# Designs tried in a protein design run: designed miniproteins, single chains, continued (4). Part 34

Each design is a single chain, and the fold is of that chain. pLDDT is the mean over its residues in the fold that is shown.

## One batch from the design tools (miniprotein)

Design m13160
Fold by ESMFold2-Fast:
Structure m13160 (fold): chain A 85 residues (1-85)
Amino acid sequence: MIEIPSSVTDPAVKEAIRKVYELVRSGKIPKEVLDLVGAQTGLEALLRISLLPREKAIEAVRMIMDAAGVPEELRDEVISVFVPP
């Protein structure tokens, strides 16, 4: 289980990250994300994102955020949590 980093102080970003975890936990992660990262489960997909080229990792996280209903204005901040620079 991925824990929200202590560096994330914005409550809106924390809630967006919780929505991503909820989507993964509920098994509703899109098949296109699983195919993109070469994973069989949502949890495996999240773990493999850190091993992908940055561009593919960002694409995978964007697809998960779309499915989780994360507002567009928060997406770059959520991406920085799952795909650090």
Scores: mean pLDDT 74

Design m13161
Fold by ESMFold2-Fast:
Structure m13161 (fold): chain A 120 residues (1-120)
Amino acid sequence: SKEELKESLKKIIEKQEEILEIVKELLERLKKGEEITDEEISEFAKRLKEIYDEIMEEIEKIDKIDPELAKEVYKKIKEVMDLISEALMAPKEERAKKLEEAIEKIEEFIEWLKKLLEEV
């Protein structure tokens, strides 16, 4: 239903905002000159994966209502997660810049989802 679609979109927005806060936290620590260990990067990746799995559950609900919309949302979340993964795996010297690029893409995706929610 339209109401179920709106609920799933709102949950995806909330989960994307959680991802944004985690990525911003990591970037802030790097900007302060903190050394982030490989173990800490692994823990950030694990936290992000858990949120991603929750988003995938919501996309599956959207797919039952609007399969074409579910494909578009999936494509955009995959692009965001690929950028985050690239940033986390980047050399230390490039990591802050890559995280800034990921943040911009997350913010664009959130704004797209908010606009989409207004149209539903």
Scores: mean pLDDT 87

Design m13162
Fold by ESMFold2-Fast:
Structure m13162 (fold): chain A 71 residues (1-71)
Amino acid sequence: SAAEAEVEALAREYAARLVAHYRPVVEALGLTLTGEGAAVDATHARITLRVGEEEIVLLVPAEQIREFLAR
């Protein structure tokens, strides 16, 4: 749906912003940081961050992402 496509775009942008923000700190520790975002539904996103060998999965409301990106 159009709403899910919007949430997917928000999720990808949010993942990119988190990676950009935390990458310098993670790399200073000798680790790599990557991230991806995907829509779960019209109101929620799944953000997957990889820090070295660890994987962190976040379920984030789309409204929270919109508020974050407006800062």
Scores: mean pLDDT 88

Design m13163
Fold by ESMFold2-Fast:
Structure m13163 (fold): chain A 62 residues (1-62)
Amino acid sequence: VITPTRTGLDKQLERLRKLLEKNPDLTVTVKTGTGGYGVEVVGPEVKARLESLGLKVEKIES
């Protein structure tokens, strides 16, 4: 997921922080580059875990 705004990044990180507190086997990487900020979540069954918390993964065009 990529967001061009710091506010969007902060919101994503706060939600992911709560997810990581319950699922410490997940890895979150914050990427900065041309076009804004990106967040990548890696781990087993990440989609199912995100969906169980009501989180949607959206693909944002740069």
Scores: mean pLDDT 57

Design m13164
Fold by ESMFold2-Fast:
Structure m13164 (fold): chain A 84 residues (1-84)
Amino acid sequence: SEVEKLSKEIQELVEKYLKEKDEEKKEKIEKEILEKLKEAWRLQVEKEKPSKPLTEEDIKELAEYQLENIKKIVEEEKEKREKE
């Protein structure tokens, strides 16, 4: 499935983001994650035909919300690793 492929690619980008220490490279990874999240939402909307159609703005907001959650999880994971 293309959705499953995108989900795996997003997970791999999140792992790269977690390990990356260069701020410019982190920003590039964040942009890649955001674009793949948007694509995943577009594919999900096309496949499931939700009762309330999602607009491109809705997709953007959902992707941005997910990216902020990913960034928070990454920071929490870094803190845990620093305590070991």
Scores: mean pLDDT 77

Design m13165
Fold by ESMFold2-Fast:
Parts: C-alpha cells; sequence; structure tokens
Structure m13165 (fold): chain A 87 residues (1-87)
C-alpha cells in the first residue's frame, strides 16, 4: 500500500474484496470503474492525495451499498462499517 497511486489503491481494494468472495465479479468491475472515476474527478479538482483516496474508497463503498444483492453477508457488513468510518 505504501507509494501506491490512488488508482492503484482502488484496484487493490476491489481485488481484495473479490479475492475474499465478498462481491460478485460484475459488481467488482462496477466498483473499480466508479472508484477510478471518483479519483479522476477529485484529481481534476486539485484535492490532496489523502482526500482523493477517501473519495475513491467512498465511491466503492457507495457502489457496494447500491447493489446489496451482489454482496455476501460479510461484504454488506464491511460496506456499512467502512462507510461509517469515512463520514
Amino acid sequence: MDSMSPFDQVDAFVDFLLSKGLVSPSLAARMRERGREAVREAEERGLSKEEIRRVGFRAILETMLENPEELSEKGLALAKEGQEQLK
């Protein structure tokens, strides 16, 4: 995780969730797309690297919560907890 770009961190987080069976492959693809787009828009706005990271992770968690039918029980719990921590 050290020295990774915000895009790499989005990819790593989505890959981790997919590897643990917490999300479907189809949902993982949408999470990656929305996370990377959120990072791109935040960079265009000139946000700090830490704010860009937060925006990317928030977009991933929001995408998970919008598609609860594609989450495992543990995936849903993780998405809810993660969103609370990023308030």
Scores: mean pLDDT 82

Design m13166
Fold by ESMFold2-Fast:
Structure m13166 (fold): chain A 68 residues (1-68)
Amino acid sequence: SAESIALLKEYLASEMPDLKIVVEETPFEILIDLKTKTLYLNRDVPPEEVWSVANFLRRLMSGEELTP
């Protein structure tokens, strides 16, 4: 939902301020492009998927961005 996406954006802005978030119509619900630091979200993505992505990105950033 729009509220869940807004909460995800707020969370990611605090954890990864350089990450660009794009909400659009796509053939996939969620796509992460680490090369361009862009997260693509489908408008109809369920809240559970939004939080799963937040947890995934937290773990990924702990391994790649926080460790030299």
Scores: mean pLDDT 67

Design m13167
Fold by ESMFold2-Fast:
Formats: structure tokens, C-alpha cells, sequence
Structure m13167 (fold): chain A 69 residues (1-69)
């Protein structure tokens, strides 16, 4: 699967507030060495549409923990 398709799947999962799907897709993106700024842009886009998204907030926390490592 290409990176653009994975980023689209992440956005769709975040928009659906699907925590499980978002976590799985985020893990694949991180494991594939996708630049963090690209992943964060998708998360920020989802939060701009729905600031209360649990999936988007948890995805941001997971990305921040990965970057701190």
C-alpha cells in the first residue's frame, strides 16, 4: 500500500472517530518511516474539522510519544 493511501485511511479513521483503525493505521505509518510532519498534518486537519475527536487526540499523543523516543 502506498503512503498516500495510508494517510487517506488515517484521515478517514479520524473523521469516523474510529480509535482502533486510527491506531493501527498510525502504527503502520510510523513503522514505514513516513515523515512525522505529514502524519501530524493529517491529525491537525481532522482536529480542525472536529476538535473533540477522541481518535485524533489519541493519535496526536501517540505521535508525540514516538517523537520523544
Amino acid sequence: MNVEALLEQLLAALEADDVERAELTLAVLIGSNVPAERIRAVIDRALAVNPESRAARLARETLDRHLAS
Scores: mean pLDDT 83

Design m13168
Fold by ESMFold2-Fast:
Structure m13168 (fold): chain A 94 residues (1-94)
Amino acid sequence: MKELLEEAKKKAPEIIEEAYKKLEEVEKKYPELKEKVEEAKKFIEKYAELLLKGLEAKYNGDEETYKKILEEYKKLVEENREVLEELAEEIEKL
């Protein structure tokens, strides 16, 4: 668990940077998707934050906090699913 948390902290910025780079390419090619790109960036930031908090809660044996974070993950993914699907289609066309 401790090693997993350390790796997640190291890898998260790199994964976020790659995702942002792809989203910026979509925005550059399709300026009309700018608002959706901004929503996707906010999603990525919140998702990464919840992932790290969830791992910390699990590492500390805080099951109650971990369960609350899992519920926030599900809600965040559900609320952003349509935006992410639309952006994924445009990324495939890059």
Scores: mean pLDDT 76

Design m13169
Fold by ESMFold2-Fast:
Structure m13169 (fold): chain A 113 residues (1-113)
Amino acid sequence: SEEAKKIIREAINILRETAKKLRELGFDGVAESLENFAKQLEDALEANDYERALSILDSVIDFLDEHIKILEERKKQLDPDSPEYKKLNEAIEILRSAKTKLQELRDKLRELM
């Protein structure tokens, strides 16, 4: 139980840190969605609803995967030397890092159930 709570808290922190970095790059909409997922995980944690926490983590991972694809397609349409291309590349790397960490946490949480 305590290990499961620790994993969920770590996922909440990753989402909030990722949202902050994305806001600094001007991706406010994606950041807001990640903050909303963090709040949903916080509510699941307070309810000790670990099955719901797993479901939320799966939804987050799907959301990150979809948005990485959207930004990669947008990046293909830009000049590689443009400031917008560099900003999209930074956002993609931030999202990919978050996805990898959240997948590891989801898998650890599943092993405890």
Scores: mean pLDDT 91

Design m13170
Fold by ESMFold2-Fast:
Structure m13170 (fold): chain A 61 residues (1-61)
Amino acid sequence: LDRAQIAAAMEAVYRAGMSWAEAQRLALAPTPEALREGLLAAGASEDVADEIARVFAAAQA
């Protein structure tokens, strides 16, 4: 995982209560939009999915 993917995975564990394994799998998404869709499909709320996608986008250099 790159830095942005690690940051997104940590937020998914912290905010959505996901396991590290599931969070790492979702963080392999190619775009913040794809990550958001994956989080919603996994049962995260829209607010949580939006926040994690924002962290992912901000962490991309």
Scores: mean pLDDT 78

Design m13171
Fold by ESMFold2-Fast:
Structure m13171 (fold): chain A 78 residues (1-78)
Amino acid sequence: KEALREAFLRAADRAAALPTEQGRRMADALRAFAERADDYSEEEQIGAARNAAGNMLGIPEMAEIGREVEAAVEEVEA
């Protein structure tokens, strides 16, 4: 629970540092999930993290952030 919340916040900070509106929108979405982590099940949080990571991996400027989110999901699922 806490590991996924921290992963969302770290990814959001990195996305917000990008000089793009897409980065800002991704950061806002990730922060929203972190803020409402207690309202979601771990399965729902993992699903959201996987979707966000997949979307970021498709974008060259966000690929590193997507890899970090994937690593956090694998650590929680292990």
Scores: mean pLDDT 75

Design m13172
Fold by ESMFold2-Fast:
Structure m13172 (fold): chain A 69 residues (1-69)
Amino acid sequence: GAAEIAELQAFIAQLRERIRRLQAEIAALRARYDPNDKAMQLEIQLLEGEIALLEGMIGFLERKIEELK
């Protein structure tokens, strides 16, 4: 029903906001990038991995919304 679709849309909006925040974090790290800072490189990789996971979750939720229409 409409309530379930609204809840899934709200959750997708939260995930998109989290992706936006992670992209900002990566941009800040890249702005002060040091190729000799292995910890920074790992941090960027982990943040990029989290974005990929969140994008996968959004795709799953969008498919669920289509099933509920």
Scores: mean pLDDT 88

Design m13173
Fold by ESMFold2-Fast:
Order: sequence, then structure tokens, then C-alpha cells
Structure m13173 (fold): chain A 67 residues (1-67)
Amino acid sequence: AQPGVAPETIAARFAELANRTRPLSREEALELLHGLRTPTPEERAALLEAMRSLGLTPSAADLAALF
């Protein structure tokens, strides 16, 4: 539980990890975190890994609620 990590920090880490499979800008990562578009399964996996690497314990349910 908390406090939390800023969305911008999560977005930066998410973009970094997602770029291992396809290019993803920090801006596009923020769009996904704000629910402006539906993530692909690969983007969702990268987001989970990014949150975990920042000391967060995300779940599939948390991602579903976020989007």
C-alpha cells in the first residue's frame, strides 16, 4: 500500500520495457495509463513488469480497473 509512484514515473519505465518488443514513447505510455486507448497484451505485460520493478504489486484486476 502507499504512498504510490507518480504516473509519469510508471509511464517512463513502461515505455522503456515496451521498447524491448516495439517502440513505445513516454507520451503513448501516459495515454495508456490515463485510459485514452486500450493496451495490447504485450503493452499490458510490460506495464505489469514496470510496476513490479518500481516496487508496486500490480494484478490483472488492477490493470482492468485502470483501463
Scores: mean pLDDT 62

Design m13174
Fold by ESMFold2-Fast:
Structure m13174 (fold): chain A 85 residues (1-85)
Amino acid sequence: SAEEEARRLEREALEAALAGDMEAAERLLEEYRRAMREALLEYARRTGKYSEEMAEIMADFRALALRVEADLLASSSPEKAKKLL
């Protein structure tokens, strides 16, 4: 499912960032954004709780939050990085 794919991509992006592979992390973050958009659009259609526009905005915000987390992992000491995983 798109939700399962998004969860996998989230994990892989954070692992790449922790390893210092920011090129891989950036690629995985973009793939995550697309998977999350699909997952939230599917959820919006099934539940009727919010519009497709809101689902897209939420996906963009979730992708931004993950990018910040990835940057913190890449820039943090090993002790601080462990707390984010």
Scores: mean pLDDT 79

Design m13175
Fold by ESMFold2-Fast:
Structure m13175 (fold): chain A 102 residues (1-102)
Amino acid sequence: HMKELEERRKRIEEIRKEVDNTIAEAQSLVDEGIARPDEYLAAGDRDRAAQVLAESVGKAMLLLENAIRKAEELGDTEAVKKAQQALDEISRRGEEALARIA
C-alpha cells in the first residue's frame, strides 16, 4: 500500500519534470526563432524571416500541445494549466514577432 503511493508520487514528479522541461525547450525554440528572423530582416529577406519564425513557433506549440495531452491523461490539472499558460504566451510572442516582420 505505502509502496504504491510512493511509486505514484514518483511518476507524477517525473511527468511534471518532463512538462517543465518541455516548456523550457519550447521557450528556447521561440527565443531562437525570434532572434533569427532579425538576422534575415537585416539582410532584407522578409519572406525567409517570416518562414523561420513560423517554423520555430509551430514546433514550440506542438511540443506544448503534446505536454498538455500527457498531463491531461494523468489528471494533473496544475501541469495542464502551466503548459496552457506557456502555449498562450508563445502564441502571443509569435503574433507580435510576425507583426514586426510585416
Scores: mean pLDDT 78

Design m13176
Fold by ESMFold2-Fast:
Structure m13176 (fold): chain A 88 residues (1-88)
Amino acid sequence: MDKSLKLSDVSPEALAEADRLAERFGLDEAQKTKTAIFLERAQREFGVAPAEVAERLRRLIEREGLSFDEALQRVGIELVTGRYLLPE
């Protein structure tokens, strides 16, 4: 990837959703920053709103018992492979 996003490039919406996930799951500063950038990339590259990606991450952690890093990896794979489905 030749274009790197910085925390300063992240939208207020993506920052707010990352803050909510950090508060809920006790994320450290590095995990919170990684999450904010991930949400921004999902919106810019795949057209998925930060709130929708955050909800998918929350469900994977709470309902499937995934760690935060495992949830990020799974959603990332879903987005890249075109298997990300919006909730019906």
Scores: mean pLDDT 76

Design m13177
Fold by ESMFold2-Fast:
Structure m13177 (fold): chain A 81 residues (1-81)
Amino acid sequence: MKPKSFEEIAEEVLKNLEENKDVEESVERFQGIALILSTFLSDKKREEILNLVEKFREAVKNKDIKSAKKYAEKILEIILE
């Protein structure tokens, strides 16, 4: 079985945020993997990921789904370049 790609994990967290289902688990998994993948990037990109993860976490806490989706998509774009 192929492991889930980071893109699939990002799609899952965005869907779960929209449906208000398994949000905490999906958020923790997405941010954890994003932080691990950031260690393979340049220092500048890693810093951008760290800042976006913090903003994403705060948006989720505030139930700002629109901002949470925006930050998750930016994280995905930086990692998948």
Scores: mean pLDDT 79

Design m13178
Fold by ESMFold2-Fast:
Structure m13178 (fold): chain A 55 residues (1-55)
Amino acid sequence: SEKKEQLEKLIKKYRDEIEQARRDAETNPALREVYQRRIDFLEDKIKELEEELKK
């Protein structure tokens, strides 16, 4: 379904953003905590979207 495809695209986008934030944390360790908070936020968003996909 179109709704499922949009949710899967959004999950992929957030996973790509997590990988970018991990790379950014390696490049600038002084901001590691800021990037970790962003990763945690995105992981929570992915979890919500994965639960929506199970409906």
Scores: mean pLDDT 86

Design m13179
Fold by ESMFold2-Fast:
Structure m13179 (fold): chain A 68 residues (1-68)
Amino acid sequence: SSQSKVEEHLRRFERLLEENADASREELIRLVQEKANELMETPGLSREDQDRALLRMGQLQQEMLARQ
């Protein structure tokens, strides 16, 4: 389902952020923007699921940037 795909995407995204924890602020921001753009271009997701995923990705970005 779309919901299951969102959860899988977010788990992979969290892992990607952990693997890039030592990246510069600029690189981290670019990486998050790239992944957000990929999500928005994914035609198989409902609008509600896209919005939910983007909100959670934004929260994860804020948490990572707060550590820097």
Scores: mean pLDDT 77

Design m13180
Fold by ESMFold2-Fast:
Structure m13180 (fold): chain A 83 residues (1-83)
Amino acid sequence: LGEVLEAFGEVLRLLLDAGATKAASAMANAFHDALQAGASLAEAVRKGIEVAEKLLPSADLSEEQRRQVEEAIRKAREAVEAT
């Protein structure tokens, strides 16, 4: 559980640090909406990272920032799949 939340928080932190506020907000909203609908923590994180992945191509990120976010998303997916 802690690893899933830590990975989710890292994706959010990297998006916010990069100024990708639209992706960060959409990700957080998807996570919150999933929990309100009765989804598990892992399901809520999965939905959040799916939204982040979908919005990432349109985000104004440097190549380095994009690689960091993509790596964090990959780690978050691995943490969710392990749960």
Scores: mean pLDDT 83

Design m13181
Fold by ESMFold2-Fast:
Structure m13181 (fold): chain A 75 residues (1-75)
Amino acid sequence: MAATVRALGDAAITAIREDGPEKGQEVLDELARALPPELQEAMRHAGENITELAKEDPELAVGAVRLMVDALLAA
């Protein structure tokens, strides 16, 4: 559901900022599992890319999470 996607997105942002990329990846994986199976593969790839980005620039990774969540909610 849209509310769940937004909540998990916010949780991923918090995890990236406070605990680092490893915790961010765990939350992003939970977000992927909450989606329909046909979207899970694409979301896992996006999550992996965002996690790598977070290692260099957490703020940019946070922006990427927001764009991903916004795209899911717009669909």
Scores: mean pLDDT 81

Design m13182
Fold by ESMFold2-Fast:
Structure m13182 (fold): chain A 100 residues (1-100)
Amino acid sequence: MERIEAALAYLEGSLDPRAIILQELLREMQRRGRPLSDEEAIAISEETFSKLPPILQELLPKDPAEFRELALRLRELAERVAAGEIPAEDVLLELVKLDL
């Protein structure tokens, strides 16, 4: 999926923890060659969260249900990027829209 590689290039070096999680979701989709299930997306997001510096963890939802919703929204964004519905250059703007 060439669109995934382009999106990863735009996300590279971002300190936004949502961008870091989105990068891991995109890499796992590319590695598996398929969309992620809800359970896979949540597990990848939780593992990525656990590896973040404490200061970045503070920027993410503390409630497990809210974190799950965020993980699934990021998975939907990853799928839309992979499908070409979102241009790679707009991926960071789409992350900002998650707070709206």
Scores: mean pLDDT 84

Design m13183
Fold by ESMFold2-Fast:
Structure m13183 (fold): chain A 100 residues (1-100)
Amino acid sequence: SYLDELIEEAKESALEQLEKAAEIAKEMGEEDLVAELEEIKKKIEAAKTAQELIDELEKFIELLGKLAEIAKEKNDERAKEIAETMKDQAETALAVLKKL
């Protein structure tokens, strides 16, 4: 269905963003943040409904905020901008999913 296609596209996008976020977190030595991102990835992969995906995206947005703050503290302007951009993209996706 169209709804199933939208959910699948949102999942694919979120999984790609999670991979990028985990890479940045690993480069920063933030092993706890990497573990939290990997947990969200597993739950998103298992998500079957829009609500399950929404719940995990809300957690991902919070972790992206933490990643941006860590990048700022480390004076990594590139990582900060990437994390903030991903956060904005995830918030936009969340707003779309909440209308389903």
Scores: mean pLDDT 87

Design m13184
Fold by ESMFold2-Fast:
Structure m13184 (fold): chain A 65 residues (1-65)
Amino acid sequence: SAEQAFQAGLDTLRAGGGPALGAAAAHEMRKGGLVTEEAGRQAYEAATRGADGATVADLLEAGRV
């Protein structure tokens, strides 16, 4: 399900995702409507500034639709 896919994505990021994986996840989750546009942008910007996957996952989870 979309819910299970979303949680699996967050778990993968928290397990050791780097900034590149975080940026890709933020882009896809925003594009797929799984997070608010604002949260997706914020997560993507954080990733492009070097934030790790755990930080990006927290931002995406906070903006979950």
Scores: mean pLDDT 84

Design m13185
Fold by ESMFold2-Fast:
Structure m13185 (fold): chain A 70 residues (1-70)
Amino acid sequence: MELENAMKDKKQAEEAETERVAERLIELSKELGYDAYNELWRHLARGDRQRALELSKKLEEEIKKRMEKE
């Protein structure tokens, strides 16, 4: 495989994952509040996808833990 294609695919997968997590977060952030959703989108708008992804994963873990407890 070409290195450039592999790197591009990885970046696209990372962006797609961030979008999917953000979509779930929109629905689930009704439990946590919309402030978390707004922060995620601010980071994405600034092009800081790595921070946005970490934030979204952290928030998703909190939501999952809350759902598992219930």
Scores: mean pLDDT 63

Design m13186
Fold by ESMFold2-Fast:
Structure m13186 (fold): chain A 71 residues (1-71)
Amino acid sequence: DIRERVAAVLSSRTGDPQEKWLEALERATPAESSVDADKLPALLAGLSVEEATAFLSRHVGEETLRALAAQ
């Protein structure tokens, strides 16, 4: 469920396969102490599609976002 939400938000912007985004997100989670895998579902579920996009762009970081887009 959470994966579909993240994929939908990212796919809406890039238009790439969501599977890649989900895999990259899981890897970034442990590296990023800012967001925990356990908190991700609650955060994304509480946020709107527009807010979720802004959240990822802000909290994930530019370099991390670029890596996700490349993956």
Scores: mean pLDDT 50

Design m13187
Fold by ESMFold2-Fast:
Structure m13187 (fold): chain A 66 residues (1-66)
Amino acid sequence: MEVRRLDDTRLEVTVVGGKDTSPITTLAEASEAGIRLAKELGGHLVSASVERLPDGSVKATATVEL
């Protein structure tokens, strides 16, 4: 799991899994992490998405707005 600052008001939480990782499970993990981070910082979860990359890996991202 990786957390990065997109700008002054937005943070992105990223979860990456291998080819055997479920997109739904990965999205749930990113969303839960985003909700937890939002609660700690006084913000809220604004979006979450998941994609399967060309190499077969799964990437889920959740965006938190402060």
Scores: mean pLDDT 82

Design m13188
Fold by ESMFold2-Fast:
Structure m13188 (fold): chain A 87 residues (1-87)
Amino acid sequence: TAEKQKIVEEIMKKVAEEYRKRGKPNLARFIELSLQLHQLLTQDPTINAEIEQLTQQLLAVAQQLSDEEIEEAIKLGKELAKEALAK
């Protein structure tokens, strides 16, 4: 479980880095914020202030995404949600 989470986190960081290199910084930031939110929720869901701040940043970045980027973000979000529910 913890080992699987670390692998997913490393993959997501690599994916965000690749999108940033490809000139999609908003998608990279969305992935980075989604990963941070996932990490907080799996470690301590009672950290309300940090969760709220990350959620607001995530929503702000989402407004800047293209339709194609939103589709990619939704796909990645589903993968993160599956990992969180498996804990």
Scores: mean pLDDT 71

Design m13189
Fold by ESMFold2-Fast:
Structure m13189 (fold): chain A 72 residues (1-72)
Amino acid sequence: MAEELQAMPEEEALKLAKEKIKNSSEMEANEIAAQYGQAVFARLKAAQAPASPEESEALAQEAVRAANELLK
C-alpha cells in the first residue's frame, strides 16, 4: 500500500488514505496513516534530494506530521 500511495498524485493518495481510514478499525487506521507517512517521506526525498542524515530526518519529521494530520 505504501508503494501504491507513492505512485499516486499527492491529492489522490490523501483521498485514498482518508477513505480507507473512514472504513477501518483504530488499529488499521494507524497502519494506513503510517503507510501514508512513508509515501510522503519518499516523495519529499525525491523532490528535495537530502544530502545529509540531518536533512533526511527533517523530512521524516514532516512525513510523521502529515500522517498525524490524517488521523485527525
Scores: mean pLDDT 74

Design m13190
Fold by ESMFold2-Fast:
Structure m13190 (fold): chain A 86 residues (1-86)
Amino acid sequence: SLAEAMAAGAEKAARDAEEILRAAKELGLLTPELEKALEEIIRLAREAARAARAGDTEKVRALWAEIVEKAKSIEDILAELAKKLE
């Protein structure tokens, strides 16, 4: 149950990053740097989901911390860009 919840959370993070990637592409705001950063988050989130299902909580913690830091940076950038388009 906990492992499933952690895996679901990681899978949601991957889906959110994929949606951000899609939205940035649609808005013409997708730079190579942003694309690489989002792709890296997707890969890390998928790895975190696998680690969670394997019961490797230490690896999940390390991967999740890295995902959170990268996601916050990207979220701030996208929020600024979204406001410029509205």
Scores: mean pLDDT 78

Design m13191
Fold by ESMFold2-Fast:
Structure m13191 (fold): chain A 66 residues (1-66)
Amino acid sequence: MLSEEEREKLLEEIERVATRMIIEGKLTPTSLRAADMTDEQLALLAEELGIPKETVRELLTEAAER
């Protein structure tokens, strides 16, 4: 399992990559919260990051609870 420091670092990478993809027109989410993203958008982001879609969803959900 990821430590809190590893989760925070990975969340920063998720936000960086998602922002880049939005600028490039590859993602058009309502927000970067997991609940506001489609499964397709989460899958595209996960593929770009090389991590599981479930990990992306979990990290974005935790960020929204902070």
Scores: mean pLDDT 75

Design m13192
Fold by ESMFold2-Fast:
Structure m13192 (fold): chain A 79 residues (1-79)
Amino acid sequence: NKIVEEAREALARALEAKRAGHTTEAQQALIHAVKAIELAEGAAYDGLTGELLPDASIKVDKKKAEEYLAKAKAILDTV
Protein backbone atom coordinates (compact mmCIF):
# COMPACT_ATOMS: atom_id res chain seq x y z
CA ASN A 1 0.00 0.00 0.00
CA LYS A 2 1.51 3.33 -1.15
CA ILE A 3 0.55 5.53 1.82
CA VAL A 4 1.73 2.98 4.40
CA GLU A 5 4.99 2.39 2.49
CA GLU A 6 5.61 6.17 2.18
CA ALA A 7 4.98 6.56 5.94
CA ARG A 8 7.36 3.67 6.72
CA GLU A 9 10.00 5.31 4.48
CA ALA A 10 9.54 8.60 6.38
CA LEU A 11 10.12 6.73 9.67
CA ALA A 12 13.23 5.01 8.25
CA ARG A 13 14.61 8.38 7.07
CA ALA A 14 13.88 9.94 10.48
CA LEU A 15 15.88 7.17 12.20
CA GLU A 16 18.74 7.72 9.72
CA ALA A 17 18.61 11.49 10.35
CA LYS A 18 18.94 10.85 14.11
CA ARG A 19 22.07 8.73 13.51
CA ALA A 20 23.66 11.02 10.87
CA GLY A 21 22.52 14.44 12.18
CA HIS A 22 21.24 15.43 8.68
CA THR A 23 17.48 16.00 8.42
CA THR A 24 16.94 17.13 4.78
CA GLU A 25 16.08 13.69 3.33
CA ALA A 26 13.90 12.84 6.34
CA GLN A 27 11.94 16.12 6.01
CA GLN A 28 11.42 15.45 2.27
CA ALA A 29 10.21 11.89 2.97
CA LEU A 30 7.80 13.21 5.64
CA ILE A 31 6.34 15.82 3.23
CA HIS A 32 6.01 13.17 0.50
CA ALA A 33 4.20 10.75 2.86
CA VAL A 34 1.73 13.46 3.97
CA LYS A 35 0.99 14.32 0.32
CA ALA A 36 0.48 10.62 -0.47
CA ILE A 37 -2.21 10.41 2.26
CA GLU A 38 -3.91 13.58 0.92
CA LEU A 39 -3.91 12.22 -2.66
CA ALA A 40 -5.23 8.82 -1.54
CA GLU A 41 -8.07 10.48 0.41
CA GLY A 42 -8.94 12.66 -2.60
CA ALA A 43 -9.00 9.60 -4.87
CA ALA A 44 -11.14 7.60 -2.40
CA TYR A 45 -14.08 10.05 -2.60
CA ASP A 46 -16.32 10.83 -5.56
CA GLY A 47 -15.76 14.51 -6.44
CA LEU A 48 -19.41 15.10 -7.37
CA THR A 49 -21.29 13.21 -4.63
CA GLY A 50 -18.73 13.23 -1.80
CA GLU A 51 -19.35 9.51 -1.24
CA LEU A 52 -16.58 7.12 -0.25
CA LEU A 53 -15.83 4.79 -3.19
CA PRO A 54 -16.88 1.13 -2.52
CA ASP A 55 -13.37 -0.39 -2.79
CA ALA A 56 -11.54 2.26 -0.76
CA SER A 57 -9.46 0.95 2.16
CA ILE A 58 -8.30 4.46 3.08
CA LYS A 59 -9.56 4.43 6.70
CA VAL A 60 -7.42 1.44 7.78
CA ASP A 61 -4.40 2.47 5.66
CA LYS A 62 -4.54 6.09 6.86
CA LYS A 63 -4.54 5.02 10.54
CA LYS A 64 -1.48 2.81 10.03
CA ALA A 65 0.32 5.49 7.99
CA GLU A 66 -0.45 8.16 10.63
CA GLU A 67 1.06 5.92 13.35
CA TYR A 68 4.34 5.70 11.39
CA LEU A 69 4.29 9.46 10.67
CA ALA A 70 3.75 10.27 14.37
CA LYS A 71 6.84 8.20 15.23
CA ALA A 72 8.86 9.89 12.46
CA LYS A 73 7.88 13.39 13.66
CA ALA A 74 8.75 12.51 17.27
CA ILE A 75 12.21 11.30 16.19
CA LEU A 76 12.87 14.39 14.02
CA ASP A 77 11.92 16.64 16.96
CA THR A 78 14.91 15.13 18.85
CA VAL A 79 17.45 15.82 16.04
Scores: mean pLDDT 72

Design m13193
Fold by ESMFold2-Fast:
Structure m13193 (fold): chain A 79 residues (1-79)
Amino acid sequence: APPAITSPEEVRRQMEELLERYRAETDPRERAALITAVAIQLIGYEFDVENAEKVLTPEQKEQLEENAELLREALREME
């Protein structure tokens, strides 16, 4: 079955919650773990975008590309 792509609105909400948690976190190990988790997820999304034309509809590909950009924005804020 074709994969269900998480909506960009839901990804944005999740990233906002994660960034709020990151800004409140004082443990450098936990902050590093959050950055690493987002970076790994982004690598996965970028791989899927590169290969999307075989298995995804144009709408699903656009949603996935928007989700990848939301993760990039979150990573820039997690300096």
Scores: mean pLDDT 76

Design m13194
Fold by ESMFold2-Fast:
Structure m13194 (fold): chain A 63 residues (1-63)
Amino acid sequence: MEEEIEELKRRLRELAEEAADDPELVVRADLAIGTGAGLVSAGKKEEAVEYLREEIERLEAAM
């Protein structure tokens, strides 16, 4: 699960780089990474995985 969370955060960073000219998408990706890390710190690793996957899907749909 921890490896999966790191892969999801890496994908969000990649999306932020692709959307570098769109500040709204960059901010959304950064907030998603921060929120995911907060969920992990709270012991909510399964919720973090679900949240990060959902945010990746939404960002990809917005691009």
Scores: mean pLDDT 80

Design m13195
Fold by ESMFold2-Fast:
Structure m13195 (fold): chain A 64 residues (1-64)
Amino acid sequence: MELPPLTPAEQAFLDVIRRAMDRVRPEVERILADPSLSGREQVDRIVDLFAEALREEIAADEKA
C-alpha cells in the first residue's frame, strides 16, 4: 500500500497529535482502570483530556 507523501501541514498536525497522545496516556490508563465509571463516562473524560492536550500542543507549536 502506497501512501502519498504528507504535506508539511499534515506532518505538523500528526506530530501534534502524537505529542498530545503521549501526554494523556497515563491519565487515560487511570480512567480506564476506574471501575466506577461507565464506558461512556470513560470515553467522555478521555476525549476531554485529549482535546485539552491538543489545544496546549497547538498553542505551543504556534508560539514556536
Scores: mean pLDDT 76

